# Designs tried in a protein design run: designed miniproteins, single chains. Part 48

Each design is a single chain, and the fold is of that chain. pLDDT is the mean over its residues in the fold that is shown.

## One batch from the design tools (miniprotein)

Design m1662
Fold by ESMFold2-Fast:
Structure m1662 (fold): chain A 92 residues (1-92)
Amino acid sequence: SDLERLARLLEEAIRAAEAGDAEALLEALREAAREAAALAGREFGLSEAEVEELEALLLELAERMAALVEAGRSELVVEGLRLILEQVREAL
């Protein structure tokens, strides 16, 4: 169920990136980052500080992906997100 929610957020992010919508991409990736960090915390027994550090790193990556879409590099972002989505779906 947590992986299903993460998969849905990644699908939303891919659609936003395909549309060249950096704002919608960033919103979807911010939610995905929070869900992914919380899930990793539960699965790997991370401390609260480690979960916060992972979330911050994932949020930084989300900002960089949005910047790539703004720069017209949407295809690279879509390709990367599809690879992540495939791994999430294999873990379902």
Scores: mean pLDDT 87

Design m1663
Fold by ESMFold2-Fast:
Structure m1663 (fold): chain A 75 residues (1-75)
Amino acid sequence: SALYERALEAAKPLLFPERYSLEEQLEGIRRLAEIAKEAEAAGDTATADAIREFLRNVILPRAPEALHEPIREAL
């Protein structure tokens, strides 16, 4: 789906944090939050759930403190 493809692109700075600035990682979280809301509104609960699971279970435990509040706001 187009939403899933957008989510993969938005997740890129979070998957490769060594290649992206903290500001680019913050932008990635913001975009993922927007895509999750769009997916939920469209009835694409699988994409919305996948984004939230990624942020909560993969990124949040390993993220620097500066990303913690933005991730919690996205959930």
Scores: mean pLDDT 87

Design m1664
Fold by ESMFold2-Fast:
Structure m1664 (fold): chain A 95 residues (1-95)
Amino acid sequence: MSIEEIKKKFEEIVKKLQELFPEKKEELNRIADKIIEAIDNKDVEAVKKYVSELLSLAWESAEEKKASPETRAQLSKLAGELTDLLNEYEKLIKE
């Protein structure tokens, strides 16, 4: 997977998170922009930090709105996809 493919897949995951939590769309976009910038700068530690912040915000939003089991299951799936994507990014940068 290329860095460009990782960025594209990351943007799709963020879009799905914004669909689950439209009330946090602006804050999710702000963190997402920082992740893309960190990817472009090859700053692996910054990418990890902002991905962690993105997931924390999403889980906090689910708790705040008392999200349904279905919404929480979708969030869990997206969190897994985001973690897999972060692992692929780390492999590319360490090559």
Scores: mean pLDDT 85

Design m1665
Fold by ESMFold2-Fast:
Structure m1665 (fold): chain A 84 residues (1-84)
Amino acid sequence: KEAEVEAALKEGREKAEALTEEMRRAIAAGLSELERLKLQAEALEASIELAKKLKELTGEATDEEIEKLEKELEELKKRIEELE
C-alpha cells in the first residue's frame, strides 16, 4: 500500500508540477490570457486526477474537494470558450 501510494503521488505530482511550470513560463513570456487559462485548466485536470487517486488509495481526498476542483475547471473552460 505504501509503495502504491508513493507511486501514485509521484506520478500525479510530477504531472501537476510540469503543468504549473509551463503556466509560469507562459506568464513570464507574456502569453495571451487564452493561453494562460488553457494551461491553468490542464493543471486543474492533473490536480483532479491526483485527488481521485488519493481518494481511491487512502480516502484522504473527499468527493467535496474533487467536486470543487471540477467546478473550477468548468469555469475555466467557460472563460476559454468566451475568449476564443
Scores: mean pLDDT 73

Design m1666
Fold by ESMFold2-Fast:
Structure m1666 (fold): chain A 65 residues (1-65)
Amino acid sequence: MSKEEKAKEVLEKGVEKGIESGDVEKGLRIVDGAGALAVARYDVPAELGSKLGKEAAKKVIEAGA
């Protein structure tokens, strides 16, 4: 599994927890934390981390959590 795939998996878990929170602001904080962890753990480039984080944030907002 690539570093990108691992980072995406961490962010997807963050999105699920964010949605479960029932609060968009709290959900976005959870996703931000997951993104920071993924970047630090898998040495993801800033540009890729930004793209993945934007996609994750969009999912939380669209779910209304």
Scores: mean pLDDT 75

Design m1667
Fold by ESMFold2-Fast:
Structure m1667 (fold): chain A 75 residues (1-75)
Amino acid sequence: GTLSAEQAQAVGRLIAERYGAELTLAQFEEALREAVERGLISEETAEAIVARARRMGLTRLTGSQAGALIGTFVA
């Protein structure tokens, strides 16, 4: 799945509000699940973003890394 630039910004704001500058992969997965529950992104898009983060082998992400990952799914 893909998302709009506006959806990407909304997800980024959610992450920043809850976790600030750094979060664990588990917190990132939780934030994306909440974004799906709020209707900000599709479940398919959230699963694709999580799968990419897991393939990168990251245990923690900076806010910048989270934003960059989400941004790769903007169409």
Scores: mean pLDDT 83

Design m1668
Fold by ESMFold2-Fast:
Parts: sequence; C-alpha cells; structure tokens
Structure m1668 (fold): chain A 71 residues (1-71)
Amino acid sequence: SRLEELARRLIALVRAELPTVRDPEFRAEAERHLAEAEAAFAAGDYREATRHAIEADIAIGMDRIKQALGL
C-alpha cells in the first residue's frame, strides 16, 4: 500500500539521519520513536509506524534547528 511504502521510506530516512543528531535528549527521543516505528511496521500497523517515524524526524529536525542557532 502507499502507506506501507511511506512508512518504509520514512524509517529508512530516520535511520540514515540518526547518527547526525548531536543533542543527547533529541537523539534518545528519535531512537525511541524509531524503535516504536520499526515495531509497528513489523506488526503491519503502517499508520502507527508512519506516526512514530514522523515523531523521530521532528526530534532530528529540532536538533538541526538547535545546531543552526548555535545552541
């Protein structure tokens, strides 16, 4: 399904970006959401997998904003 493909691609993107996260709290949050996204994907819950992958991406994005602001 389109949602399965979206979930798969978002999980792959989060996995690729996770090593670039510098803030330990944003990294921990992204790691937790990635783990939950992968578990949901394995269970066939592509909606939940997509939701968690987006939450992980938000944490990664917050880290990038923090770095851009020199914080």
Scores: mean pLDDT 91

Design m1669
Fold by ESMFold2-Fast:
Structure m1669 (fold): chain A 117 residues (1-117)
Amino acid sequence: MLRILLISDSEETLEKLEEMVREAAEEVGVEVEVIKHLLSEEDTIYSILGIAFQEKVDGMIITDKKFQEQFRKVKEKLEIPVLLIPEDASEEEIRKAITEFLRQLKEGTAPRLTEIE
């Protein structure tokens, strides 16, 4: 079973990402537990990493542009694989990226930071 942390400033985005992750998990043949975190103004990259550590997640998916820049800066210090989803990505690109991310997590081959090209 893979534990996936979803991070967004929108509840609607978190709900949509959870559906995509569950669909991708079925396609990849893996069981997932989804943890949703709605971003607040008090959140920092360290508070997010703290949640990931406490919840023992296998991967994180982030849509917030501000935090994406912060995660890029700390890439070499990441112990948990992170998928960054740009706001301008199509639904098809997001679904494909999530499916590949879960496959890499299942195989233990996920890079520390993955971005949609």
Scores: mean pLDDT 85

Design m1670
Fold by ESMFold2-Fast:
Formats: C-alpha cells, structure tokens, sequence
Structure m1670 (fold): chain A 99 residues (1-99)
C-alpha cells in the first residue's frame, strides 16, 4: 500500500510536469505537483482540513492546466492532465486508507 501510494504520486507528478512543459508553463506545473504532494503528506499526518485545502488548490491548478491544454488544442497535454487528475484522486484515497 505505501509502495503503491509512492508510485501513484510519482506517476501523477511526472504527468503534471510533462503537461506543463508541453503547455509552456513548467513553473505552474511544478508548483501544482508540489501542492499535491503536500496534500498527501498532510493527510498521512492526520491534518484533514489542511490536506483538503491543499488538494482543492491542486485540483484548481490542474483545471487551469486543462483549460490551457484545450485552448492550445494540445491533445497530449489534455490526456496527461486528465490522467493526473485520476491519479491524484487515487493517491488521496490510498493516503486515507494508510491513515
């Protein structure tokens, strides 16, 4: 379970960073990945309210990246962001189970 969480989070981060590079916003993507990781760490630490807030911010940032990908008609970036959203949700669920 811990290994699966680490792998899921790493895969989400990788997809977010790749999408950011494709869209010309690598710093926004990097910060989004950092906020997602912080949300998972806060959830594991039992800081539920702070984890929820950080996850919400990460989801909003991913939504902005998705809008940008669609505006640029970058199908690869759209797919990466959609997959990252699914992986982020899975990572939060795995972190809740490990709590």
Amino acid sequence: LEEKLEETLEEAEKKIIEAGELLGVPELAKRTAEILKEAVELLLAGKLEEAELNYGVAQLALAVLLVLAKKQKNEKAVELIREALDLADEAMALAEELR
Scores: mean pLDDT 88

Design m1671
Fold by ESMFold2-Fast:
Structure m1671 (fold): chain A 92 residues (1-92)
Amino acid sequence: LTDEELQELIRLLREMAKAVENKDEKGLFEVADRLIERFGERFPQLVPLPGEPKWVYIGRLVGVLERVLKDRAPELQPELEKIRAYLDEKMK
């Protein structure tokens, strides 16, 4: 990732975390879809499979972000934890 791409990724992640804090499922899906559109070519694993449930590919998205941001932006772990907790609640 370039520094510009990293900053864009961080902004999108913060938007996802904010949607989760507001319990805005629609907003979370919208931001996740924007992130996949922007970065899906770079990270093909972000692209939903045909018929794949939204919660499944969003879970995979969060896993990819955890890995990508671990070294580049470790300060974002609280935001990732909020998103994961929300995802776990919705998939129970």
Scores: mean pLDDT 81

Design m1672
Fold by ESMFold2-Fast:
Structure m1672 (fold): chain A 83 residues (1-83)
Amino acid sequence: SDEAEAEFKELKPIQEEIERHEKDTRKQLAILIMVLGIKDGKVEEAEETIRKYFPDITDSELEEIYKQAKELVEKHEEEKKKG
């Protein structure tokens, strides 16, 4: 879908910023899943998805992932509003 390709292009800068701040590939993926959950208003589903694919993740690590994802979403939304 052309719409999915456009959405994927919008996510590339967020993914690159995650990669700069987090060197663990598992955490990079978890942060990206949470970013998508926050943007779509589906944080609970994102948390369930992360726990399903990373069953050894702790509540503290999940909270850290949520904070990083939230900061990334807020930063990119501010940049988008400034034109």
Scores: mean pLDDT 75

Design m1673
Fold by ESMFold2-Fast:
Structure m1673 (fold): chain A 92 residues (1-92)
Amino acid sequence: SPKEEILKLVEEAIDKMRGKTREERDAIFDELSEKIRELAEKYGLPKEKVDRFIAALRGALDYAYRQGLSDEEIRERLLKVAKKLIDEILAE
């Protein structure tokens, strides 16, 4: 399932970000973005929808940095955004 695989990638990336520097978290996010794009190509998902999904996750991460959120709060926010928006990229 593309939904399950993408959400698993997001969760695994968030777990890897725990206790990391901003530079390390940004590198993990870049790797996540590449993996999401690879799955999207495999499943024939629209590029524009996938780009919006990745941009929304990046926006949530940048918001968390500005607010000085904890690792747990970053996890909750990114997962909430991912779960809310994943159905939009899978909708036809």
Scores: mean pLDDT 85

Design m1674
Fold by ESMFold2-Fast:
Structure m1674 (fold): chain A 81 residues (1-81)
Amino acid sequence: MEAAEKAVEELRRIAEEAEELGRPDVAKRALELAESVRKLAEILESDETTSEAGKETFVRAMGEEAVRYARELLEEAKREQ
């Protein structure tokens, strides 16, 4: 699912930047969010009752929210440096 792959990739980039800042706690949280988005997509891919467009829309919304939250954590970490 493209929406999940995009969110996971962005969350991994946030985790890498957090590691470079010396904030492994933020990196760990970003990776946990990436895993949650990946698992959600996997569960929805097994669902035959929801349309593919509906699955993509839901995963996109959840992925965007996860990325937004992780970016806020990263920005706060940057402000503490």
Scores: mean pLDDT 82

Design m1675
Fold by ESMFold2-Fast:
Structure m1675 (fold): chain A 77 residues (1-77)
Amino acid sequence: MTAEEYEQKAREAEAKGDYRKAGGYFVLAANIYLNGEKPDYEKAAEYYQRAADYFQKAGLTEVAESLKERAEKLKKK
Protein backbone atom coordinates (compact mmCIF):
# COMPACT_ATOMS: atom_id res chain seq x y z
CA MET A 1 0.00 0.00 0.00
CA THR A 2 1.06 3.61 -0.62
CA ALA A 3 0.99 6.49 1.89
CA GLU A 4 -1.89 8.00 -0.13
CA GLU A 5 -3.90 4.76 0.19
CA TYR A 6 -3.43 4.78 3.98
CA GLU A 7 -4.45 8.47 4.12
CA GLN A 8 -7.65 7.60 2.21
CA LYS A 9 -8.38 4.74 4.65
CA ALA A 10 -7.78 7.13 7.57
CA ARG A 11 -10.31 9.61 6.14
CA GLU A 12 -12.86 6.80 5.68
CA ALA A 13 -12.34 5.70 9.30
CA GLU A 14 -12.71 9.32 10.50
CA ALA A 15 -15.99 9.67 8.54
CA LYS A 16 -17.28 6.63 10.48
CA GLY A 17 -16.13 8.13 13.81
CA ASP A 18 -13.40 5.49 14.22
CA TYR A 19 -10.64 7.83 15.39
CA ARG A 20 -8.47 4.94 16.62
CA LYS A 21 -8.34 3.39 13.13
CA ALA A 22 -7.80 6.82 11.56
CA GLY A 23 -4.78 7.35 13.85
CA GLY A 24 -3.45 3.89 13.00
CA TYR A 25 -3.63 4.51 9.26
CA PHE A 26 -1.79 7.85 9.62
CA VAL A 27 0.97 5.99 11.55
CA LEU A 28 1.27 3.54 8.63
CA ALA A 29 1.46 6.45 6.17
CA ALA A 30 4.19 8.12 8.30
CA ASN A 31 6.16 4.84 8.33
CA ILE A 32 6.12 4.74 4.50
CA TYR A 33 7.65 8.25 4.37
CA LEU A 34 10.33 7.18 6.88
CA ASN A 35 11.20 3.89 5.11
CA GLY A 36 11.44 5.25 1.55
CA GLU A 37 14.64 5.35 -0.50
CA LYS A 38 14.83 9.07 0.41
CA PRO A 39 13.18 9.40 3.84
CA ASP A 40 10.79 12.35 4.03
CA TYR A 41 11.21 13.33 7.67
CA GLU A 42 8.94 16.39 7.34
CA LYS A 43 6.00 14.39 5.92
CA ALA A 44 6.58 11.56 8.41
CA ALA A 45 6.50 14.10 11.27
CA GLU A 46 3.32 15.70 9.87
CA TYR A 47 1.56 12.32 9.65
CA TYR A 48 2.68 11.22 13.15
CA GLN A 49 1.29 14.55 14.42
CA ARG A 50 -2.03 13.89 12.64
CA ALA A 51 -2.09 10.34 14.07
CA ALA A 52 -1.52 11.80 17.55
CA ASP A 53 -4.49 14.18 17.09
CA TYR A 54 -6.78 11.25 16.19
CA PHE A 55 -5.57 9.08 19.09
CA GLN A 56 -6.22 12.09 21.35
CA LYS A 57 -9.81 12.22 19.99
CA ALA A 58 -10.08 8.47 20.69
CA GLY A 59 -9.08 9.09 24.35
CA LEU A 60 -5.67 7.40 23.95
CA THR A 61 -3.67 10.24 25.49
CA GLU A 62 -0.45 8.32 26.25
CA VAL A 63 -0.21 7.00 22.66
CA ALA A 64 -0.93 10.51 21.34
CA GLU A 65 1.85 12.03 23.50
CA SER A 66 4.35 9.38 22.32
CA LEU A 67 3.53 10.09 18.66
CA LYS A 68 3.82 13.89 19.18
CA GLU A 69 7.29 13.39 20.70
CA ARG A 70 8.30 11.23 17.73
CA ALA A 71 7.02 13.90 15.31
CA GLU A 72 9.02 16.64 17.09
CA LYS A 73 12.24 14.59 16.91
CA LEU A 74 11.74 14.05 13.16
CA LYS A 75 11.11 17.79 12.53
CA LYS A 76 14.58 18.55 13.97
CA LYS A 77 16.25 16.46 11.22
Scores: mean pLDDT 83

Design m1676
Fold by ESMFold2-Fast:
Structure m1676 (fold): chain A 93 residues (1-93)
Amino acid sequence: KAEELMKEFVEEVEELAEELGRPKTKEELLKVVREEAEKTFGETPEAKELTELLLKMLEAAINKDEEKFAEYKKKAEEFLKKVREERAKKKLE
């Protein structure tokens, strides 16, 4: 089941690379994730930590390391939830 999630994650990043007209090599996929994360979340210390977690998730998924993938995914999801909640609070003010 973690294997299916890793495959889906790699496929989503490959689809993004294809939309951007970029090769689906490991190096380019990592670069695409970094650039999109920086564009989406910015360059705050929290955004940089989230970007590094997403990169570690992708490397773990490519290497088929289920334990590391699950660990980094959980941390990334917790950061994403916190960012969404903070943005929602500011919009309601």
Scores: mean pLDDT 77

Design m1677
Fold by ESMFold2-Fast:
Structure m1677 (fold): chain A 73 residues (1-73)
Amino acid sequence: GADSPLYLEGLRAFEAGDYETAVRYFEAFLLSNPTASPEVKAEALERRGEAYEKLGRLEEAREDFERARQLRE
């Protein structure tokens, strides 16, 4: 869930302005939690998308936001 150490470290990296590290933590969270609920996956994808936007990686951000939208329906 949102209390996962990987997710929390991703948030800490994002708040510190280390967007590359934030992307890596959110990616690690998504890969290690394939059975997480759609809501939890959507939150992680939205956070990774925000980090991608900060990096100017706009296509990757768009893909993450679209996937998150589909999971929330």
Scores: mean pLDDT 84

Design m1678
Fold by ESMFold2-Fast:
Structure m1678 (fold): chain A 92 residues (1-92)
Amino acid sequence: MELEKLPLRQLIFAITEKMNLPLSVALAVYPQLKKLEEILGEEFKKNRVAIVAYAVASAAGLDESVFEKLGITPEELKKARDLIEKYKKEIE
């Protein structure tokens, strides 16, 4: 996906915009996702769009239906959720 090539800040902003969410959501998730990127390294890079989309949707209280609009598969969503939940205490 085209989004995978964006720097983290720009990716978060682009996903927030595609979900029709306010900038405040992007700003809220950026510090957490920056920490997660540093922890996961290459694993973050491979799941980048799904991880960012899950974090943004969760911060906004959105359900799983929004991920279909971003082309994220149920398998990619599960992987992103598992990674975020595993490191939730370290990134909060």
Scores: mean pLDDT 77

Design m1679
Fold by ESMFold2-Fast:
Structure m1679 (fold): chain A 85 residues (1-85)
Amino acid sequence: MDGVEFLEFARRILEAVDQSDLPEEVKKEIRELIKKAMLAFKNNDYKTAADYLEKIADVLEKHGLPELAEEARRMAEEFRKQAEK
């Protein structure tokens, strides 16, 4: 996975969250988790990026966005594969 694919994924999640009826506190939590995942990715810390993506998926699933949660989990799996190389 390259930086362009991850940035496009992050943009899609942020847009979907901003357009959702989620409480503002939940939107802030997801934005902070995305920011932390992006910082870890920039530092080539794929394990930490995957951990934050799994936390994002858990928050999304808890709040009724299971399709976005699945996309976040798939991204986390790809980052875990990169961490094993």
Scores: mean pLDDT 81

Design m1680
Fold by ESMFold2-Fast:
Structure m1680 (fold): chain A 74 residues (1-74)
Amino acid sequence: AEEPKPVTLELKLNNETHTLTVNLSKEELQELLDRIAEVIRKLAAEGETDEEKIAEEVAKVELEFLEELQKKQE
């Protein structure tokens, strides 16, 4: 059984840095990392080299994942 571990995430949205600490299982952490890797790969395939835009897209994926996680833990 995978036990949740505290993970600190930094999200850059609207020119602000938000720091969140959430308990993620190994499977949940892996899914988050896979989603981040997927969006980075897609942006690279599209020729996106703007670090700020890449960071914004990554932050959106992280935020969506955290919102889904919180809804499941209600």
Scores: mean pLDDT 73

Design m1681
Fold by ESMFold2-Fast:
Structure m1681 (fold): chain A 82 residues (1-82)
Amino acid sequence: EVVKERAERSIKNLPQELAFLDEWAARSGDRAYAAARKAVLEEHTQKLKEALKIEDPEEFEKRINEVHREYNAKLRALRAAA
């Protein structure tokens, strides 16, 4: 329940995250980093949507944890490259 609601909130918050990155890019001039970050966020959101289609609670929890770990790893890689 709570994990599912959190995933749905992350999906709903995507436009705000993208807007923040656009504002940051405009100020910093690092449009390449912002574009890469937006791609990672959009991919993460699509994977969350796919995970939400899983009806089995145990399988859903396993998948959502994988999606979360993958997202964090990609963000870490982007920060290291910047």
Scores: mean pLDDT 80

Design m1682
Fold by ESMFold2-Fast:
Structure m1682 (fold): chain A 68 residues (1-68)
Amino acid sequence: GSALARALVRHDLVTEFGLSEETAERIVELLERGDLEGAVALLQEHGLSPEEARRLVEGAVAALKTLS
């Protein structure tokens, strides 16, 4: 994805879900590698439900694909 797409997804993770910038960056890295299950697991470790984590991953993948 583009740097802009990554920055927007990271910003949303921080502002909407209260994640640290470091955690948000790690999630974006996992998504760009296609490790969707790893991203879901990391989100759950930081307090998101399995359902919320999956929906967030789906939205982030769509955003990265559209903005790339």
Scores: mean pLDDT 79

Design m1683
Fold by ESMFold2-Fast:
Structure m1683 (fold): chain A 84 residues (1-84)
Amino acid sequence: SLIDRAIELLREALEKLKEMEKHKEDEEYVKKLEEEIERLLEEARRLADEILATAGEEEREEFRRRLAELLAEQHAQFQAVLAE
């Protein structure tokens, strides 16, 4: 499903973010991971927009909630990396 695909892309982005923390001293590798994360987020957002446009209200609410939770978690992890 589109929801599953969007979630898979978001999980991959989260894994890349964690990998970025492990290699924060490697500026070139960090930049590569940032670009990959941005790409994954762009594709996930596109799928999310399609889901929100076509799904019923309950499905939209569940997907928005899950998306918000994942994005909040990713943002927190990204801020933690930047703070170090």
Scores: mean pLDDT 76

Design m1684
Fold by ESMFold2-Fast:
Structure m1684 (fold): chain A 75 residues (1-75)
Amino acid sequence: MTLEEVKKKIDELEKEYNKLRAEMHKVFDEYIANKDDPEKKAEYQKKFDELMKKRIPVAKEISKLRKEQIDLEKA
């Protein structure tokens, strides 16, 4: 993978990460709005957890690509 390809993939993943963050904010707002409904509260909490699980792999891939970027810049 070239340095340019690595930088483009990092940019794409950062956009995906920010999109997941925005979706998590919406789910959190729904969670707060339904705090007095235990069933809905649990459902929104589950959605939040699912988004968190999607965000973690994206963050890990960004970290891996940033290491590749450093290695390529040294070459």
Scores: mean pLDDT 80

Design m1685
Fold by ESMFold2-Fast:
Structure m1685 (fold): chain A 81 residues (1-81)
Amino acid sequence: SMEEKAKALREQISKELQELLNATTPEAAKEEAQELGDLIRSMPPEEKGILLSLVRMLASSLKKTDPEKSAALLAAADAAE
């Protein structure tokens, strides 16, 4: 069902988001951002829009404390379009 597929994709997105936030190098953060973007692109259009908004909100919240991860999250959102 779409609900089961959405749940599985949300779990994968959560895992990639955690890997991005836990990245210790800019290169690792960039690779995780691409993977996150690819996963978001695979989502249905309505759910993709909600996820893009949430990713951009998270990026905004990190802009002052972790600008590199903020930029990586924005890159993931852009890649998902």
Scores: mean pLDDT 80

Design m1686
Fold by ESMFold2-Fast:
Structure m1686 (fold): chain A 76 residues (1-76)
Amino acid sequence: PKTIKLEEAEPLPELVERLPEVKAAPDRASQLAKARELVQELHARGLIAPEHRAVEAALLLKAIGLPLSYAPAVAG
């Protein structure tokens, strides 16, 4: 954990451009479902490597203001 500064890191541009869609979801459960769907979609499109999926999930959660403890649920 010493080598990664999540507070200074940013998600992929493709995640950033779709942040308003995730933030517009009416509740936390819907935001988490949208976040998971987005990470799964970008992984399926080859834009997120399997080894980076958990990191991108954490960065997405940070960007929308949700706890990083949800990262495993969002990454799958």
Scores: mean pLDDT 74

Design m1687
Fold by ESMFold2-Fast:
Structure m1687 (fold): chain A 85 residues (1-85)
Amino acid sequence: SNGEKILRGLYDTMLFHIRTAIDQAIRDQDRSRLQQILDFLEEVIKDLEELKKRNKDNPEIVAVYEEYIKRLQELIDEIRQQLAS
């Protein structure tokens, strides 16, 4: 659907910028920035979980939200690993 394509395009663009910000923070050894990004990603996941609930009757849209929640969780796990070092 057009909605599914638009959502994927928006979230792919967001993830590209988040990836760039994480990589820069790691290079700069900026633990404060990594923590800010982690906090932001946790809030985005909460928002996507809420959107998933609101769209429960649309399995195609739910699947898109689940895909991006998983990808965001992987980034959170990476940041947590960096902060543990």
Scores: mean pLDDT 90

Design m1688
Fold by ESMFold2-Fast:
Structure m1688 (fold): chain A 60 residues (1-60)
Amino acid sequence: MEEARERVARVVEAIAADPDRPWTTRELAEIAGLSPGTFSRTFRAVVGVPAREFVARFRA
């Protein structure tokens, strides 16, 4: 899971740098270097919440 955590960390940093950007799953997956489906599963496994919910919480 270390590689997965590093990929997710890059996505978290991107969201933190521009939280108001209308992020799509495709854009986040590209940053992680994963397909959209694999990214969604991996992000939820590492963070505990879906990427879309994480973005919404970070903006709040």
Scores: mean pLDDT 79

Design m1689
Fold by ESMFold2-Fast:
Structure m1689 (fold): chain A 81 residues (1-81)
Amino acid sequence: MASVEEIAKYLYTLFQEVLDGRLSEEEAIEKAVAWAKRNKASREQIREAGELVLEALRKAGYPEEEIKRFEEMIKKVEEAV
């Protein structure tokens, strides 16, 4: 099974792809759900990983609007796993 840290790294990568215009939010969510299922990530691990990413984004000075956008994406991934 993937660790919380590995999940966080993958979610952060997908979020960067969305911000760069390489993926839609819907595509990123689908990729995250598929990855989570393949790696047997639990809903709880996804939530914990999401919190780690949100903390990292805040420390890095990302705009609140982008942080909320990522939070909404994580919630959709959590609900779909």
Scores: mean pLDDT 83

Design m1690
Fold by ESMFold2-Fast:
Structure m1690 (fold): chain A 70 residues (1-70)
Amino acid sequence: MEEEVTRQMEAYSKKMLELVKRAREEGEKALAVVDETKEQMAADIKDPRMREMFVRSLDRYKAFLEKLLA
């Protein structure tokens, strides 16, 4: 139980780090990648509570990127 949750959080953290690196290099494409990542995570995470947490985190990251790229 805890191991599965930890494994999912670890995978999510790795994806977020990859997204940050890509955002710095791709600029305007970063927002599209965030939206694509949200769709993938929503499809892969069947627990509604965890899904909402990840989507909220990605929404905050998208807002941060919009401010950073402005």
Scores: mean pLDDT 73

Design m1691
Fold by ESMFold2-Fast:
Structure m1691 (fold): chain A 74 residues (1-74)
Amino acid sequence: SAMREQMLKELEEVLAQARAKGAAEEDIELFREVALRAIDIYLTSPSQEEAEAQIAKLLAELEPLVEARRAAAA
């Protein structure tokens, strides 16, 4: 899909900017995995509203795991 290819290109540009600003590779990998799942949800969802709801739920479920990793790295 041309749309998926464009989204993947934009994702890599965002990750390159994060890397340039000093983001850790582990954080970049986590963000890539989350973003790839969000792209698949967006492209396979029957509506934009359902896609946004599923992405918001995914991010909410991941927030405690991100906080736990931050605490472990401190």
Scores: mean pLDDT 75

Design m1692
Fold by ESMFold2-Fast:
Structure m1692 (fold): chain A 83 residues (1-83)
Amino acid sequence: AVERKIEILETVLSSPPSITVKELAERLGISPTTAQKHLLEIQNLLEQATGYTPQTNKVDLEELRVLATRLGEEKARSLLQQL
């Protein structure tokens, strides 16, 4: 769901840099596998929106934060809502 992706992005951005995918999944009440899937989809969208290459097949929460900051949080949320 689109709302879940936005919730995940907001949780990542409000969390300390040391947060893991497992801890993020626990905070959201979802499985780590589900969290990884959503994070990869968000990361790919932010990479496309910012013109960043190369795209990755691995979740990198620090890279995700950098891309979201570069795009702007409001614009990132708006992009996710258009899915």
Scores: mean pLDDT 74

Design m1693
Fold by ESMFold2-Fast:
Structure m1693 (fold): chain A 95 residues (1-95)
Amino acid sequence: SEKIKEALERIVNGEKSLMDLGIDETIELLKEHEFPESQIPDLERFKKRLQAELDFLDKYAEQRPLTPVQQRYRDRLEEALKLIDEQLEKIKAKK
């Protein structure tokens, strides 16, 4: 859609970071669009941040069980990380 295309163009142009998107919006973009090679640094940075959040939740879960809301967020983090890895592999394959 035009709105998704505009969001992607703003990210590519450095007007908006992937970090400024909600996790659900990021997952949608990753599923529907191929990211350009210029976005590898942002994808890698975002991957590191999501991995840190996942690691934090896993460490927290050692002390107490996750709530259903926290478990859903963890599931979304895992999905986003998988999609970022798929995007990075697609970009690298085009080199």
Scores: mean pLDDT 74

Design m1694
Fold by ESMFold2-Fast:
Structure m1694 (fold): chain A 91 residues (1-91)
Amino acid sequence: EVAEAERKVAELFAKAGQAIDEGNYDEAIKYLKEARDVAASVPELADFARIAERLIEMVEKAKDGSQEERDIVAALAYIASAIAKLTAERL
């Protein structure tokens, strides 16, 4: 259950990062909101819910900012995905 939810969160973070790289910020925000909702439904994943909320705020700012800011936010989304995958594989 927890590992399945964590894998789903990892997938959503990766999709958000890809959407940012493609310039589709609304899609990225949609994936991050879904990741937040999945993570918030599982107490063990509360940290990922907070990470998703912060990434939503960062995407909202970066879409009107520089390319460097967008690249950093995409990188952070991929890092969040990697962390979620790593922890799921250990469960």
Scores: mean pLDDT 84

Design m1695
Fold by ESMFold2-Fast:
Structure m1695 (fold): chain A 77 residues (1-77)
Amino acid sequence: MSLEQLKLRVLAAFGDAFHDAREAGASDEQAVETGRQAGLEELRRLVEEHGLSEEQRQELLDTLDAAVAATRAQLAG
């Protein structure tokens, strides 16, 4: 699996959990945090399963952090 595909899996975990939390009536802040935790758990799983380097792990973290920041900015208006 490519690093690009791993980034998409982390983003999917974040987005799915974020949307599910909002659908369930969570606040925007709670939904973002729920998504962030789901993204971090998927990231941890991928690092362990694929034997990722610290550099690759950092790229996945940066990808998740950027998605969280972009989502918060969109929610702020």
Scores: mean pLDDT 88

Design m1696
Fold by ESMFold2-Fast:
Structure m1696 (fold): chain A 87 residues (1-87)
Amino acid sequence: MPSEKELLERAVQALLDAVRNGASEAEVEALIAEQVAAIRATMEAQGLYDEQALAAFERMLRELHATLRRLHANPGERVDQPLRRQA
C-alpha cells in the first residue's frame, strides 16, 4: 500500500512536470483528483478516514500548483521565504 508520503511525492512531481510542460487547468485538476482519490482509498482501507486531512491535502496540492504557476511566470519573484515555524 502506498504511503501518504509516496502519494504526496508523486502528486508534487506530477504537478511540477505539468507546469513545466504547460499543462491545462483541466489536466492539473484531473491529477489532483486522482491523487485525492488515492489518499482517500488508502485511508478507507486502513479504517482511518480523516475528512479534514483529506481536505488539507487537496488544498495543499491546489496551493502548490498556484505557487508553481506564479514562479514559472515570474522567475525573479520568490513566494516562499524562510518561515520560522515555532512549535
Scores: mean pLDDT 69

